# Designs tried in a protein design run: designed miniproteins, single chains, continued (5). Part 23

Each design is a single chain, and the fold is of that chain. pLDDT is the mean over its residues in the fold that is shown.

## One batch from the design tools (miniprotein)

Design m16769
Fold by ESMFold2-Fast:
Structure m16769 (fold): chain A 100 residues (1-100)
Amino acid sequence: GEMLEKAKELLERAKEEAKEVPEETRSLAEEAVRVAEEAVKLMERYPDNEEILKLALEAVEAALEAVEEAKKVTREGILRAIGLILRAIGLVLDAERLAE
């Protein structure tokens, strides 16, 4: 559906942005992309579960924002990136819990 297509577009954007992240914050960007990939995989496994699709899409959105924050290489950006990665992980865990 449209949510999965949007999530895949955001994941590809996160992967491209992660390539431009400086070495100092690259591990944060890589972790964010990894979480986004798990979220998209979950959406592909449960394409008809609207609640899982919503939570997983929010996780991909948070992961992309984390990559953008990591790209800034500021203390504020690093802390925001960490917070967004933790949020994305939490959303994926919530979505997995809804899976039958």
Scores: mean pLDDT 90

Design m16770
Fold by ESMFold2-Fast:
Structure m16770 (fold): chain A 60 residues (1-60)
Amino acid sequence: MADEDAVAQAVREVLPLADTISPEEFARLVEEKALQLGASPELARHTAAVVRRYLEEKRA
């Protein structure tokens, strides 16, 4: 699977939990799922950081 497809799928699978968990926990789950789907550690970590920031800004 391409790295972009893996991180996109990870976000889609974790997205339903976005309103029920913290931005930090959401980012952690996205990183873990992306790694399980074969994304590189660098891309998984970067995507997790981006989604955490987005959720933090949206809740402010």
Scores: mean pLDDT 78

Design m16771
Fold by ESMFold2-Fast:
Structure m16771 (fold): chain A 71 residues (1-71)
Amino acid sequence: SPIPPLSNEEYAAARVAHWKREFPQFPAPEIPPGASFEEIDKIYFDAIEAALVAEGARDPFSGRPAVPAPP
């Protein structure tokens, strides 16, 4: 099946889906309709940094195991 490049809305939805998987306890960031890919990324990554600071978690990039995709 053809897989065209993601639209801004599809990209935003993918980021929100990833957010809900990783940070279910935090509300997803508000991404305005028609936001550019750069704006979506900035909003999303700024929200990730804020969530990590808010939960007081230790450095999430140190000593983490890879999780394989389920079958």
Scores: mean pLDDT 67

Design m16772
Fold by ESMFold2-Fast:
Structure m16772 (fold): chain A 81 residues (1-81)
Amino acid sequence: SRETILRGIGLVLRVIGLEFDLELLKKNNASDEEIKKLLEELIKELKEAIEELKKAGFSKSLIEKLEELLKKAEEELKKLE
């Protein structure tokens, strides 16, 4: 449905915003606690985006890119634990 597609687009935009926020925190020497909190939110949003985009029939290449971002975020979070 169109509503499902628009929701999927909104989730992708949210992921992009969180990635930008994460880069800004790293550039400003934010604490590990602040970085960890943002990584946890990014992981949550990536999982939701991947699920919704799969349901909406978005391209496999886009889904694979989101899954690559998820893996990277999970690896970064593990280093802070």
Scores: mean pLDDT 86

Design m16773
Fold by ESMFold2-Fast:
Structure m16773 (fold): chain A 98 residues (1-98)
Amino acid sequence: RLREKPSPEAQRIRAARDQAMPHVRAGDAAEKAGNYEEAATHYEKAADILSTDPRLKDAAEAYRQAAEAFREGNVSEAAKLSTAGDLIAVGEEVDAEL
């Protein structure tokens, strides 16, 4: 299933993910360092970028819920939510290619 060029929708989703990725990575690094407030701030920035695309709204919501969980000290729940956000975003890009 090699396409010569991604679909316009897949390109749009990928562009939004590429813009959010530095914030997702910074959030993951802050989480691993135990800086949960910093992690929450980064995941909220990623969510704001992803929410500009209608297909990425569920991924954005997952990251916002992860940020809230980090601020509440629910680190295990926050980690699950941030992982869910990443998987949803990947799934939407893959689905847009089909």
Scores: mean pLDDT 83

Design m16774
Fold by ESMFold2-Fast:
Structure m16774 (fold): chain A 95 residues (1-95)
Amino acid sequence: SELRKAASFASAAAILSAGAYAEGKITSEYLKKINEKLAEEAEKIAEDSAEKLKELMREAIEDPSVAEEKLEEAARISNETLEKLEKLKKEAEEL
């Protein structure tokens, strides 16, 4: 059961990490047409979020008993990342 939970969490965290990074890259490409500094901020947001999500995945694999807690944390980080990227897009539209 615990190993299955850890595997499920690892898969979910990998998808969240890949998704956050992909969204950040897409946002950066969009922002490059408007403002290079905002594009760089989007890339940094994506990279920072991907690193945090990878660490949470590693922690859950090392201790399967906290896998559910770490998955909830990963979901929060993913949502915060998307909110930050959305804010950059809105700032770009006001330029």
Scores: mean pLDDT 79

Design m16775
Fold by ESMFold2-Fast:
Formats: sequence, structure tokens, C-alpha cells
Structure m16775 (fold): chain A 81 residues (1-81)
Amino acid sequence: PRIGVVDVRLVERSGLRFTFEVRVEPPASAAAIRAALESDPRLTVLGVAELSPHRFLVGVEFAEPLSDEEAVARVREALGR
């Protein structure tokens, strides 16, 4: 049940809305990625798209302003629980 986060890359930002490309090992499902992100009350999941079992596009909206680096760190933290 632990998501092994290899990389989180910021793809796009619009205000409090961020799109990330997430790489994981071992393989995961979009449902598992969504469930891990939804466990963090500081963000709202807008979408999860599976590019492969190891690669996902993730859209989130944060409740508060964050830097790009802080946003990447929050996504890594939520997935690594």
C-alpha cells in the first residue's frame, strides 16, 4: 500500500492549481495515487491520469498559497504516506 515516489515534476501552474508528473516504483494505479493524495486535507484532487503504471499526471488545488518547491514537497509527502 506504500507508494514509492521516484520523482515529482511540476508541469503547469495556475494560481493555486498545479499539475505534476509523478513517477513511482513499484507500479501503482490511478486509484491508489488519488487515495494517497485525498488523505491530505490541505489539497483537493482535481484529477489523476495514468500515463503508465509508473507515470501519472496529477492535478491538485491547494487551500493556501505555496511556492513551486513547497507544492512539489507537499505532493511527495502526501504520496509517501
Scores: mean pLDDT 84

Design m16776
Fold by ESMFold2-Fast:
Structure m16776 (fold): chain A 62 residues (1-62)
Amino acid sequence: MKWTEEDVLALAQEHGIGLSGDGRVDRADARALIDLADKDGDGTVDEAELQALLTLISLLNS
């Protein structure tokens, strides 16, 4: 399954993370997360990449 920028944005908002450092999550944050995890370079995240993102989000929110 492929996860889009919208899916990643929703997930990041649920976990309360933001890459800008002000605690606000927006499309730029979602794009940055996809760029970090995207092995395909197609702007989407597969299940393995999503698992890695969830692990990172969990660590940041712990």
Scores: mean pLDDT 66

Design m16777
Fold by ESMFold2-Fast:
Structure m16777 (fold): chain A 61 residues (1-61)
Amino acid sequence: GIEKAKKGLEEAGKLEGRGGAAASAMGARDMVNAGASKEEALEWVEKYGGKEGLEMAKIHL
């Protein structure tokens, strides 16, 4: 569900560099697939995945 996707994205955000950004972007996609809005998913990845995660999420959403 959405809550599990959010937790996954938070954990991904703890990883530094490109791996954390990519995992956070995938977490945003999982949030949308679980029923979250695109806006909610982008807001969540911005908080935990940073600028790189947000830019990658915009491409994949």
Scores: mean pLDDT 75

Design m16778
Fold by ESMFold2-Fast:
Structure m16778 (fold): chain A 91 residues (1-91)
Amino acid sequence: SLSLEQLDSVLDELNTLLAQKRNELTPFLIKELENLLVDIKENPSIENLEAAQKIIQLLQSNAKPSEIMKVVVDYHVEKGIEDIKKAVSKY
């Protein structure tokens, strides 16, 4: 399992791979990966670090943009559900 101590390493690796593979990705996916990097930097969690590590593995294996996008979508769905649960708990 990834730990928060690996935050800087995961961010550096994902940034490097995104720069190297930019021409192999769609503009929409690039923007979504940039947004994920901001989320990890501002609010690091085990969940977003695990999503980032999965994306790193897919980028290293030259996976299709659609496979990478699925990880991004799955992460946002899980985050959205968590945000709703937290909002409801305040009532």
Scores: mean pLDDT 79

Design m16779
Fold by ESMFold2-Fast:
Structure m16779 (fold): chain A 88 residues (1-88)
Amino acid sequence: MKIEEDIKKAKPGEITNEDVILAIYYARKLGVKDEEITIETLKSYYNLAKEETAGDPERYERLRQEAVEWAKKNKEEIDKIIEKLKSQ
Protein backbone atom coordinates (compact mmCIF):
# COMPACT_ATOMS: atom_id res chain seq x y z
CA MET A 1 0.00 0.00 0.00
CA LYS A 2 1.38 3.45 -0.97
CA ILE A 3 0.76 4.97 2.51
CA GLU A 4 3.09 2.43 4.21
CA GLU A 5 5.73 2.94 1.47
CA ASP A 6 5.47 6.76 1.70
CA ILE A 7 5.88 6.65 5.51
CA LYS A 8 8.99 4.42 5.24
CA LYS A 9 10.51 6.72 2.57
CA ALA A 10 9.77 9.99 4.45
CA LYS A 11 12.85 11.85 5.72
CA PRO A 12 12.99 14.49 8.50
CA GLY A 13 12.66 17.95 6.94
CA GLU A 14 10.97 16.73 3.73
CA ILE A 15 7.31 17.31 2.87
CA THR A 16 5.52 13.97 3.34
CA ASN A 17 3.23 12.61 0.61
CA GLU A 18 -0.13 14.48 0.43
CA ASP A 19 -2.15 11.25 0.96
CA VAL A 20 -0.42 10.71 4.33
CA ILE A 21 -0.97 14.39 5.23
CA LEU A 22 -4.67 14.15 4.30
CA ALA A 23 -5.06 10.98 6.43
CA ILE A 24 -3.45 12.59 9.52
CA TYR A 25 -5.47 15.82 9.11
CA TYR A 26 -8.80 13.96 8.72
CA ALA A 27 -8.08 11.66 11.69
CA ARG A 28 -7.31 14.71 13.90
CA LYS A 29 -10.41 16.56 12.58
CA LEU A 30 -12.55 13.58 13.70
CA GLY A 31 -10.99 13.55 17.19
CA VAL A 32 -8.16 10.98 16.94
CA LYS A 33 -5.21 11.93 19.17
CA ASP A 34 -1.70 11.99 17.64
CA GLU A 35 -0.48 9.25 20.04
CA GLU A 36 -3.34 6.96 18.86
CA ILE A 37 -2.44 7.26 15.16
CA THR A 38 -1.17 4.00 13.60
CA ILE A 39 -0.57 2.99 9.96
CA GLU A 40 -4.00 1.24 10.10
CA THR A 41 -5.54 4.50 11.42
CA LEU A 42 -4.10 6.42 8.43
CA LYS A 43 -5.37 3.82 5.93
CA SER A 44 -8.86 3.95 7.50
CA TYR A 45 -9.13 7.77 7.59
CA TYR A 46 -7.67 8.18 4.08
CA ASN A 47 -10.35 5.80 2.75
CA LEU A 48 -13.04 7.57 4.82
CA ALA A 49 -12.02 10.99 3.41
CA LYS A 50 -12.28 9.58 -0.14
CA GLU A 51 -15.67 7.93 0.54
CA GLU A 52 -17.19 11.03 2.20
CA THR A 53 -16.06 13.23 -0.73
CA ALA A 54 -17.01 10.72 -3.46
CA GLY A 55 -19.08 12.51 -6.12
CA ASP A 56 -17.84 15.97 -5.03
CA PRO A 57 -14.34 16.61 -6.46
CA GLU A 58 -14.43 20.27 -5.31
CA ARG A 59 -15.07 19.22 -1.69
CA TYR A 60 -12.19 16.71 -1.92
CA GLU A 61 -9.87 19.42 -3.33
CA ARG A 62 -10.84 21.85 -0.52
CA LEU A 63 -10.19 19.16 2.13
CA ARG A 64 -6.81 18.36 0.48
CA GLN A 65 -5.83 22.07 0.44
CA GLU A 66 -6.85 22.47 4.12
CA ALA A 67 -4.72 19.43 5.03
CA VAL A 68 -1.63 20.72 3.16
CA GLU A 69 -1.98 24.23 4.66
CA TRP A 70 -2.39 22.74 8.17
CA ALA A 71 0.69 20.55 7.58
CA LYS A 72 2.87 23.57 6.66
CA LYS A 73 1.96 25.18 10.03
CA ASN A 74 2.38 21.95 12.06
CA LYS A 75 5.45 20.36 10.43
CA GLU A 76 7.19 19.39 13.71
CA GLU A 77 4.07 17.55 14.98
CA ILE A 78 3.75 15.69 11.65
CA ASP A 79 7.46 14.75 11.67
CA LYS A 80 6.98 13.25 15.18
CA ILE A 81 3.96 11.20 14.02
CA ILE A 82 5.86 9.92 10.96
CA GLU A 83 8.94 8.94 13.02
CA LYS A 84 6.68 7.05 15.49
CA LEU A 85 5.01 5.20 12.58
CA LYS A 86 8.43 4.23 11.11
CA SER A 87 9.35 2.56 14.44
CA GLN A 88 6.29 0.22 14.37
Scores: mean pLDDT 74

Design m16780
Fold by ESMFold2-Fast:
Structure m16780 (fold): chain A 81 residues (1-81)
Amino acid sequence: TVDDFITQRLNQHPDISQDNRDIGVRVFSDVTRGRSLDTSQIRRISDRVVTVMMRIDRNNIPRDAAVMMLRSGIQSTLDSL
């Protein structure tokens, strides 16, 4: 599933906190809901999520701001597919 893919991708980055990884999976699932995406598109969006999550974790960004950054990053990537 799409959720399994992003979960596995984020688990490759144990330097990101578990709480932040869980937020990343939830936001990815919410934003991609109802969209027909191929494996290449899922991979591209997942790479964006990882990049944004690393920035969130390293800068200790608050949860509400982190959710907004993730939603914006995923949506921007979807719009560029």
Scores: mean pLDDT 82

Design m16781
Fold by ESMFold2-Fast:
Structure m16781 (fold): chain A 75 residues (1-75)
Amino acid sequence: MKVIRAEEVVGESASGLIVARGTFEGQPVSAIVDAGGEVGLVRTSAPALKPGDELTVELPETGRTVTGIVQAVGG
């Protein structure tokens, strides 16, 4: 299972949209996730992360995790 441990939460909306920043395989990653279980846009240069991958984002301060399917990768 592919996991990003977020170093910080950059923003969170009232609708549960979360912007998290961390690393994956030593590469910087920014992930836009729905707290309801979708991983939307992931910005990374990590070659092992692709659209259609199942990804878990761990949020540092709350102990929350979001697992979903990556919709898009940019980098």
Scores: mean pLDDT 69

Design m16782
Fold by ESMFold2-Fast:
Structure m16782 (fold): chain A 99 residues (1-99)
Amino acid sequence: MKKKAILSIEVRGEGKTASITVEVIVDENGVEVDIVEATKDMSLKELQLEAELYAEVSNEVKKNPDNLKEALEKALEKVREKAKELGLEIVEEKVEIEE
């Protein structure tokens, strides 16, 4: 049975804001994670956070594909830690899940 989630974050750093949206699909073929929207002209730190978001969402969903809500919350916890390390502020988080 197909499960879908959309996760969006807005990040502030160095006087700029960036938005990153990730789509997660879990189906018969396994787990697919795609960055479906990202702000143009991101800083190196914003690009590092985008890479972390993709990596942590992919890792946590693969570990727990039967509970997207729990998997995505664990991924977000790690992304929040990475944002702090990079000196970036997460100003908005949105999660929409269809299980």
Scores: mean pLDDT 82

Design m16783
Fold by ESMFold2-Fast:
Structure m16783 (fold): chain A 100 residues (1-100)
Amino acid sequence: MPAHVLMLERLLASPHAEPFLELPTDPEVLAKNPNPMSLSIIREMVESGEITTVDELYDRVLLMVGNVFAYSPEGSELEKKAAALLEEAEELYEEIKKNS
């Protein structure tokens, strides 16, 4: 299995992933965000060949999490889950890069 596909599958299996599988449904959050990103969009980019490396996958995860911190209320449950998913993504990225 390619390293970027392995990272995506492990992120999709995360207990912190569910809120990030699809784009937010809040029209105010969507209207503020010029660069929307979700795990489903990342998966489509992997399937289309737009994402071919772990670095490219990690960049999209950083965009997705960054959008939550930029456009969601401070101290929200969504922001806390985004921080937890980012920590897991950072650990996976370091693990995969050391073994690649």
Scores: mean pLDDT 80

Design m16784
Fold by ESMFold2-Fast:
Structure m16784 (fold): chain A 81 residues (1-81)
Amino acid sequence: MEEAKKEILKLGEETGELELAKRIVELAEKHKVLELAKKAVERIMGIYPASASENEKITNELPEEILELLREFKLKINEKE
């Protein structure tokens, strides 16, 4: 749990989107899905190569609130360095 939180925050810091990473962590802690949120962030950044099937399983377990923040995070990192 603590490791997953640190990983998400680290990835947010590396992309310049620490505030979005903090919001993702907050919601993931509330819903007890930190490990899944971490894997989703890693996949958006291309550092967790997962099959389409595995990706679908992970995203099906995440609440829509977290999926919305992940979508915003993906858009921001693709728009800027």
Scores: mean pLDDT 74

Design m16785
Fold by ESMFold2-Fast:
Structure m16785 (fold): chain A 67 residues (1-67)
Amino acid sequence: SDVILRVAEHELSLVLSPEELAIALEALRYATQGDLERALALLEKLRDRVPPELLAKLERAVHTLSQ
């Protein structure tokens, strides 16, 4: 849903840089399309750039959205 991605963009923009935000939103977008492999590969680029708790939440969101 476009609404879910807009809400995620607003929430994540409070804690992520513009570059990190773009990667996170692209990963969530691939997840909504069922492309779990590509979504997780994008989140790998954030592994050392964001707090571990936030990365874990993004990974869980990707798995949920890919259903």
Scores: mean pLDDT 82

Design m16786
Fold by ESMFold2-Fast:
Structure m16786 (fold): chain A 83 residues (1-83)
Amino acid sequence: MVEEAEKELREAAEELKRFAEETGSERAREAAEKLEREIPGTVEALREMSKTLSEEEFREVAEQVVERARGGVEKVKEAAEKE
C-alpha cells in the first residue's frame, strides 16, 4: 500500500515534469521539483500511519494523499495555461 502510494506520487511528479518540458513553464517545473522533494517525507508519514491505522483506514488516507497530489498537478497545469 505505501509502495503503491509512492508510485502514484512519483508518477504525478513525472507527469508535471513532462508538462513543464513541453510547455516551458517555470511554474510547472518548480511545482514538479517541490513535489519530488516532498515525496520522501510523505512516504515516511504514510509508513508511520500504516503502523497505527487499520488496513481500511490507511487505504482511505493514502487515497486522499494521492488525490490531493493529483489535484495539485491539475491546478498547476490550469494556472500555467492562463499565463
Scores: mean pLDDT 81

Design m16787
Fold by ESMFold2-Fast:
Structure m16787 (fold): chain A 97 residues (1-97)
Amino acid sequence: MKEASSVSAAALLGIGGTVNFWLVKEKGSGLETLAAGAEDLVNAFELAEKYPEAKPQVKKNAKVAAEVLEEVKEVQGEDGLEHARRLLEEYRRRVEE
């Protein structure tokens, strides 16, 4: 029951993070939207570490988000992406099982 609730929360956080990254890539949303999406994905990973049944969903979302973060970093540069860069490196570590 608590595990099922945590899986649902992780899935929602993963979807939210992916949508926020899509908004930055396609709509030119600000760095605050990128940072919020990245934080949602980190929280989803933390839940997946405790509840492994959420791990496949979080990995899928994190892989897409990591690719979008890399593309945004190429366009925006390092200075504006300090927070997102830290989270991107965390995602890469967790996606590379």
Scores: mean pLDDT 56

Design m16788
Fold by ESMFold2-Fast:
Structure m16788 (fold): chain A 93 residues (1-93)
Amino acid sequence: MEEIEKEKEELRREGERLVAEGVALISDEKASDEELAKGKELFLEGLGKLASLGIYDPILRPLTPEEQEYVEQAAKEGKERFEKKLEEAKAKS
């Protein structure tokens, strides 16, 4: 059980870091097209990690339909992953 909580905490911190880094790049008025693309990638990766934990924070801009689908898919995959780990932990007693 404690191993699952540690993994969730690490994933949460990584997700928050990626969202912050992505938002910083997207919000930079001097950012190049390549930097904006990288910022969007980091932002979506961070959101996916947070969504996998059931965490979804409102962001500076609304998500596109494609971004929303990505976040929803990541949330579903994260739920399945943690449910599997809980079952394995129960089996080990």
Scores: mean pLDDT 70

Design m16789
Fold by ESMFold2-Fast:
Structure m16789 (fold): chain A 111 residues (1-111)
Amino acid sequence: SPLVKKYLEKVDKLKEEINRLLQELAASTDPEEVARLLEEIFKKLDELYQIYRDAKMLNFPKEDIKKLLEKIKETARAVLEALQANPLVPDEAVRRMEEILKWIEEELKKV
């Protein structure tokens, strides 16, 4: 399906954008920059969630929903690891990310 391909390509682009932000986060020692990067990372994660929600509303095949969630899960794991590695990241942001990853894993079990 051309529409499924478009959504998978959107997820791949967001994953690349998030990975660039994670590289910046790993190099940052400035609390204000860390706060800005966290805001952008969570905004991009919300965009991934919107893609997933739209794919479900459009009744994408179960196998394609699973592929989208697996890509989102990989991205969420990379985010959690990066947040845990930077001591300037607030505990609240780490906990929020742990809850997001848990939600993704629970959604994957339902597909």
Scores: mean pLDDT 90

Design m16790
Fold by ESMFold2-Fast:
Structure m16790 (fold): chain A 68 residues (1-68)
Amino acid sequence: SALTSRARQFLAWARREIAETLADPNSRLRDREEIVAAYLRLARTFGLPVAESTLRAELTRIVDEAEA
């Protein structure tokens, strides 16, 4: 797997937070690309040792699953 334990922990947290964000009718962050971009910026800030393409794919999957 290309994901480290730290990256898996981040993605598990992001999955919960994204689901809560999409369930909140007062949230301004609704667009799939904006959500993915926001969590990619956060991952970069935390210095996660994972390729951006891998994180983008996983975050996109999380948003798609939360919207289904």
Scores: mean pLDDT 78

Design m16791
Fold by ESMFold2-Fast:
Structure m16791 (fold): chain A 88 residues (1-88)
Amino acid sequence: MRAEEEAREALRRLEEIAREIEKYDKKMGEKARQLIREGREAYKLLTEKDPVRGAELSLQGFRAARGSGEALKKHLKEQKEKEEQEAA
């Protein structure tokens, strides 16, 4: 139960991060959305086969992806802010 709730929450956070990435880079945001759809499908397949192990494995993957997504979002935001400051 807890692992499933945490996995679903982590997936929702990934979708929000992808939306924020899309604000700065549309193509990168589209790729992030594709990876999230693939992750959601993998989560479904894994949890249908083994609910406990599938949820745990998916949660680990989603947590790792969240860290990468947050780092990418930060870099893209900083790049856009620098471009706005240099636009004279």
Scores: mean pLDDT 78

Design m16792
Fold by ESMFold2-Fast:
Structure m16792 (fold): chain A 81 residues (1-81)
Amino acid sequence: SSLEELLRAVLREARRLGLSDETAREIFALTVLVRQELEEEGVKVTDEQLLAAALAALRAEAERPLSGLELKQLIRDRLRA
């Protein structure tokens, strides 16, 4: 599935950044959840936008550990831009 390909890209970037697979999967799952919330608000989000937001969240996490609220807000802001 397309989501499996996106998850593989996220896992690859996480490994490059020194993040765990668990952290990568959590960030990806949160990004998918935020997309669903935005779709309920009438905002259409593409798979390319989803991937870009997940990768931005991974890079931010790699600079310093973020809370779930900080990650969710970063993802939401990136998907609404």
Scores: mean pLDDT 89

Design m16793
Fold by ESMFold2-Fast:
Structure m16793 (fold): chain A 60 residues (1-60)
Amino acid sequence: SGRDLLLEAIEEGGRKAKELLDKWLKENPNPSKQEALDLAKEVFALFANEAGRRLNELLA
C-alpha cells in the first residue's frame, strides 16, 4: 500500500540521516551553534534525498 511505501521511505531516510549525524558528532563532539546549524541543514537534505530515493525504488 502507499502508506507502507511512505513509512519504509521515511524510515530509510531517517536511518541514513542518523548515521551521518552520529559519525559527525563522534569526530566533532563539541559543535558550535553555527556548526550545528550547518550540520542540521546537511542532515535534513540527506534525509529528504534518501527517503525520495527509497520511495522511487519501491515504486519501480
Scores: mean pLDDT 87

Design m16794
Fold by ESMFold2-Fast:
Structure m16794 (fold): chain A 100 residues (1-100)
Amino acid sequence: SKIDVILQSEVLSPENALKLGLTIFENFPEDEEARLYAFGLFLEAAGFSTEASKLLRAIAMGNEEAKEKLEELLEENPELKELYELFLKDPEAAIKKLLG
């Protein structure tokens, strides 16, 4: 709810996406939904995939249809799939790869 309010009230720039993603990740490291949301924000900040960013955030917010769309997108984009699998296994390494 608070995350939605922030995103609705601000223009989502790469810098703001990065700051919000880091804040969520650092404060909720064991929350799977919060981590997926943060990963979506990191993808947006890096300019890697706006579509994947939107889908990951929708999944984190409980949108079941977004899961099927993400699976299709991952099948079409091997580099995105590798990065997503890296994030699930080692989120710090995935973040470093996106931001470095």
Scores: mean pLDDT 77

Design m16795
Fold by ESMFold2-Fast:
Structure m16795 (fold): chain A 64 residues (1-64)
Amino acid sequence: SEAARRAREARLSALGRAKAGESYRIAAELAGHEVTEADLEEASRAGGRAGRHAGRLVHEQAQA
């Protein structure tokens, strides 16, 4: 259903935001770079978009 697809997209978008933000922080720390809030937010937004896309694909695969 459309509602189920949107729910999967939202869930994986949230996971993508969290994972991208954490990964960015770890990479910056290992490289000795200071993390700015703007850069962290941009990385998190990119992760959110990727997660939403993955959620759509997972939902479509689950319908097969």
Scores: mean pLDDT 80

Design m16796
Fold by ESMFold2-Fast:
Structure m16796 (fold): chain A 96 residues (1-96)
Amino acid sequence: MEKVEEAKKELREAIEKHPDDLVAISQAIARFIIALTGKLPDEELTEEEVQRIAKELASIVPKEYIDRLKQIIEAAKKVGMEGLARILEETIKLLN
């Protein structure tokens, strides 16, 4: 879908140009999840949806970004976004 490709491009550009802007990157990740699934990251996601999102993110996010991704996980957990945190934890497993 065109929306998925646009969200994917936005996420790649955010990581490349502004890797320290964790708010912008978190928003880009959320837009990508919404474009891919039609669901917010804090909505009830199936195990298959979590794995699909994690696999797609692992194809976009460079391995060098793992430590920044861990910071986003901690921020997501702090605000109760457990679904987003789980997706990103599964993404890190695929990058290792």
Scores: mean pLDDT 80

Design m16797
Fold by ESMFold2-Fast:
Order: sequence, then C-alpha cells, then structure tokens
Structure m16797 (fold): chain A 67 residues (1-67)
Amino acid sequence: MEKEIANRKAASLAGQARIYAELGRVDEAEKFVEEAESIAKKYPLTPFVQEDLEEARRLVEEARAAR
C-alpha cells in the first residue's frame, strides 16, 4: 500500500472511530482505531493524521470508561 493511500485510510478509520465512540458504539470504535493504529506502525503518517488518530484513541478510551 502506498504512503498516500495509507494516510488517507488511517484518517478515514480515525474519523469513523470518533463517530462510533460519540454514538457509544465502543466495540466498533475500538476496531476502527486499532486498524488505523496498525497502519501507523507500518507507514509514516503526516502530523495531522497522527494527531487525528491520537484524538480518536482518546475518545475511544473515554467512551469505554463511561460504558
């Protein structure tokens, strides 16, 4: 997978994780953020995508704690 595709996919997955976390769908949110994190381990992400991913992880953790 090319770096540009990896960044776009990670950003999309992080966005989906945030939406599902806000909806209280924690298990779905966790799957999306884990997939995005897996991409981040294989490919260097832009700082903006990394920040979005870190925020998504934080929101998933907050939603899980409130569950």
Scores: mean pLDDT 82

Design m16798
Fold by ESMFold2-Fast:
Order: sequence, then structure tokens, then C-alpha cells
Structure m16798 (fold): chain A 88 residues (1-88)
Amino acid sequence: SAATEEVIEEGAREIARKAAELAKEREGLSEEEQRRLEEEAYRRTRALLTRIAENPELAPAALAGAENIEDEEVRRLAIEAIERVLAT
């Protein structure tokens, strides 16, 4: 549905943006490197959320994976995105 697509796009965008911002701050990435990392993270996260939306049985494994994310804010965003996708 359009609602599911919107949740996937927003979740992937937020996660990728935050991950890239943190990488820039912690690793001293250039603006171009940050943008490339953000785009790569966006593509990977969008693909994962789309797969979960089509196969909700994958959600427990995806949530377990998200809980292993070291950064608390990225972990929270990932869990929230998965939960929002399941709620649509």
C-alpha cells in the first residue's frame, strides 16, 4: 500500500541519514564520503524493510539484528522502522 511504501521510505531515509552523520563525526569522513555512505545505507535499509513488509515472518530475525547495532539512536530508529512497517 501507499502507506507501507511511505513508512519504508521515511524509515530508510532516517536510519541512513543518522548512520552517515555519526560516521562523519566519529571517523572524520568528508562530505562526499558521508553522502556515499548515506546512499548505500539507504539502499540497503530500504531493501530490508521492503523484504520485511512482504515477508513479516522475517521480522523477529531483523529485530534481533537491529538490537546488535552499537549506536543507541540508530538501533532505536531501526527497531521503530521495522515495527512501523509491521503495523501497516
Scores: mean pLDDT 86

Design m16799
Fold by ESMFold2-Fast:
Structure m16799 (fold): chain A 82 residues (1-82)
Amino acid sequence: MPSPIEKLIELLKKAKEAVLNGDIKTMEEYIKKIIELVKKEKASKEIEDLVDKAIMALVWGVMTNDPERAEEIVEKLIKKLE
């Protein structure tokens, strides 16, 4: 069974792919799942801060039409979770 961290990483990767594809609706769905997972698992402050930064990067990538910047930030945050 994947750990909560492995599930979180997978959801972040899927949200990133949605941003790269211009699929805002799918990105929003994965962001909701990420928030629910963090709340359910009572994630540490460090993990919550990393997730908040990733969500902000995804949203800014859509708003600024800079999906490559969103990808770079999310990938760096995923490495900190591994």
Scores: mean pLDDT 81

Design m16800
Fold by ESMFold2-Fast:
Structure m16800 (fold): chain A 74 residues (1-74)
Amino acid sequence: MLSYEEARAVVDAVLRELARRTAGWSVEEARRALEETRAALRAMLEGQMSPEDAARVAAWLDERVEAILAELEA
């Protein structure tokens, strides 16, 4: 099982890599990739953490994803 700190590190690393990979993509393509990545990360968290810890990391993931989406629309 992942700890809260390990899960945050994984989420941060994945989102950072996604941002790098999508830098040249259209806003629509980047948004789709980000939404798919959010869903995949949520499923991973639910499979590797307690429901309580998964919910905490998922809330942080949602906050980070919404911030990235806002930047794409700017």
Scores: mean pLDDT 81

Design m16801
Fold by ESMFold2-Fast:
Structure m16801 (fold): chain A 71 residues (1-71)
Amino acid sequence: SAEEMARELARYLTEQGVDPDVARRLAEQLARLVEQGQQALSQGNTDQAKQLQQQAVELAREAARLAEEAA
């Protein structure tokens, strides 16, 4: 579920030293984008799914950068 994904991501980021509030917000945003992308694909909205995937990739890169800087 999106909630479980967000919880796991937030825990990972905080374990790397990212601020817990920042980690939680970022993880929730990523989980929402993934869920919305899957929903868009299910409804045949390929263009929206691609845009949501691009946003998710950008947030994932930010999360990776924060984890690297915190380590």
Scores: mean pLDDT 82

Design m16802
Fold by ESMFold2-Fast:
Structure m16802 (fold): chain A 100 residues (1-100)
Amino acid sequence: LTEIAEEMAKKYGKEFAELEKKYKETTDEEEIEKLLKEMEELVRKGLEEALKKYPSLSEEEKKRLEVLVETALALRLIGLEIDRELAKRKEEAKREELEK
């Protein structure tokens, strides 16, 4: 499973990182929703390709891979939201300092 995850990370990791960068740079709520959907679609595409490439995986291994991928995606999206909130707070603090 780890080898499959590493291969998918190598193949799709750069594209995912570019979507994360756009997410951090945008203030448009519609663009944020679009980028989140694109990130989810990219991860699901990677999972589907992995499942097709490794047809020898047992049903239990496939289920485990799906759960791991979905959990990793959810945790990463939560991390992005936390980072965004922290960035907003830092910017507000800088703005207040300049106004003094």
Scores: mean pLDDT 74

Design m16803
Fold by ESMFold2-Fast:
Structure m16803 (fold): chain A 71 residues (1-71)
Amino acid sequence: MKTLSQVVVEFAERTDKNSKKEEKIKVLTEIAEEFGIEEKMKNGLLKLLNDEEVTEEEFEALKKSHLEELK
């Protein structure tokens, strides 16, 4: 699976500062599907983009992905 950092970098490359929230959500979903990102991690990232509170389980999934990248 691709790492969280690779997803974030790809997202930043496919969107700009003026991208609408809906476009950002669409791009992130497409990247998550292309990279085979776990559903919980995808949902956590979508909530962060919407300034919504991430659940403990989603936060742990994001944290685990980040730590795996550091190995």
Scores: mean pLDDT 65

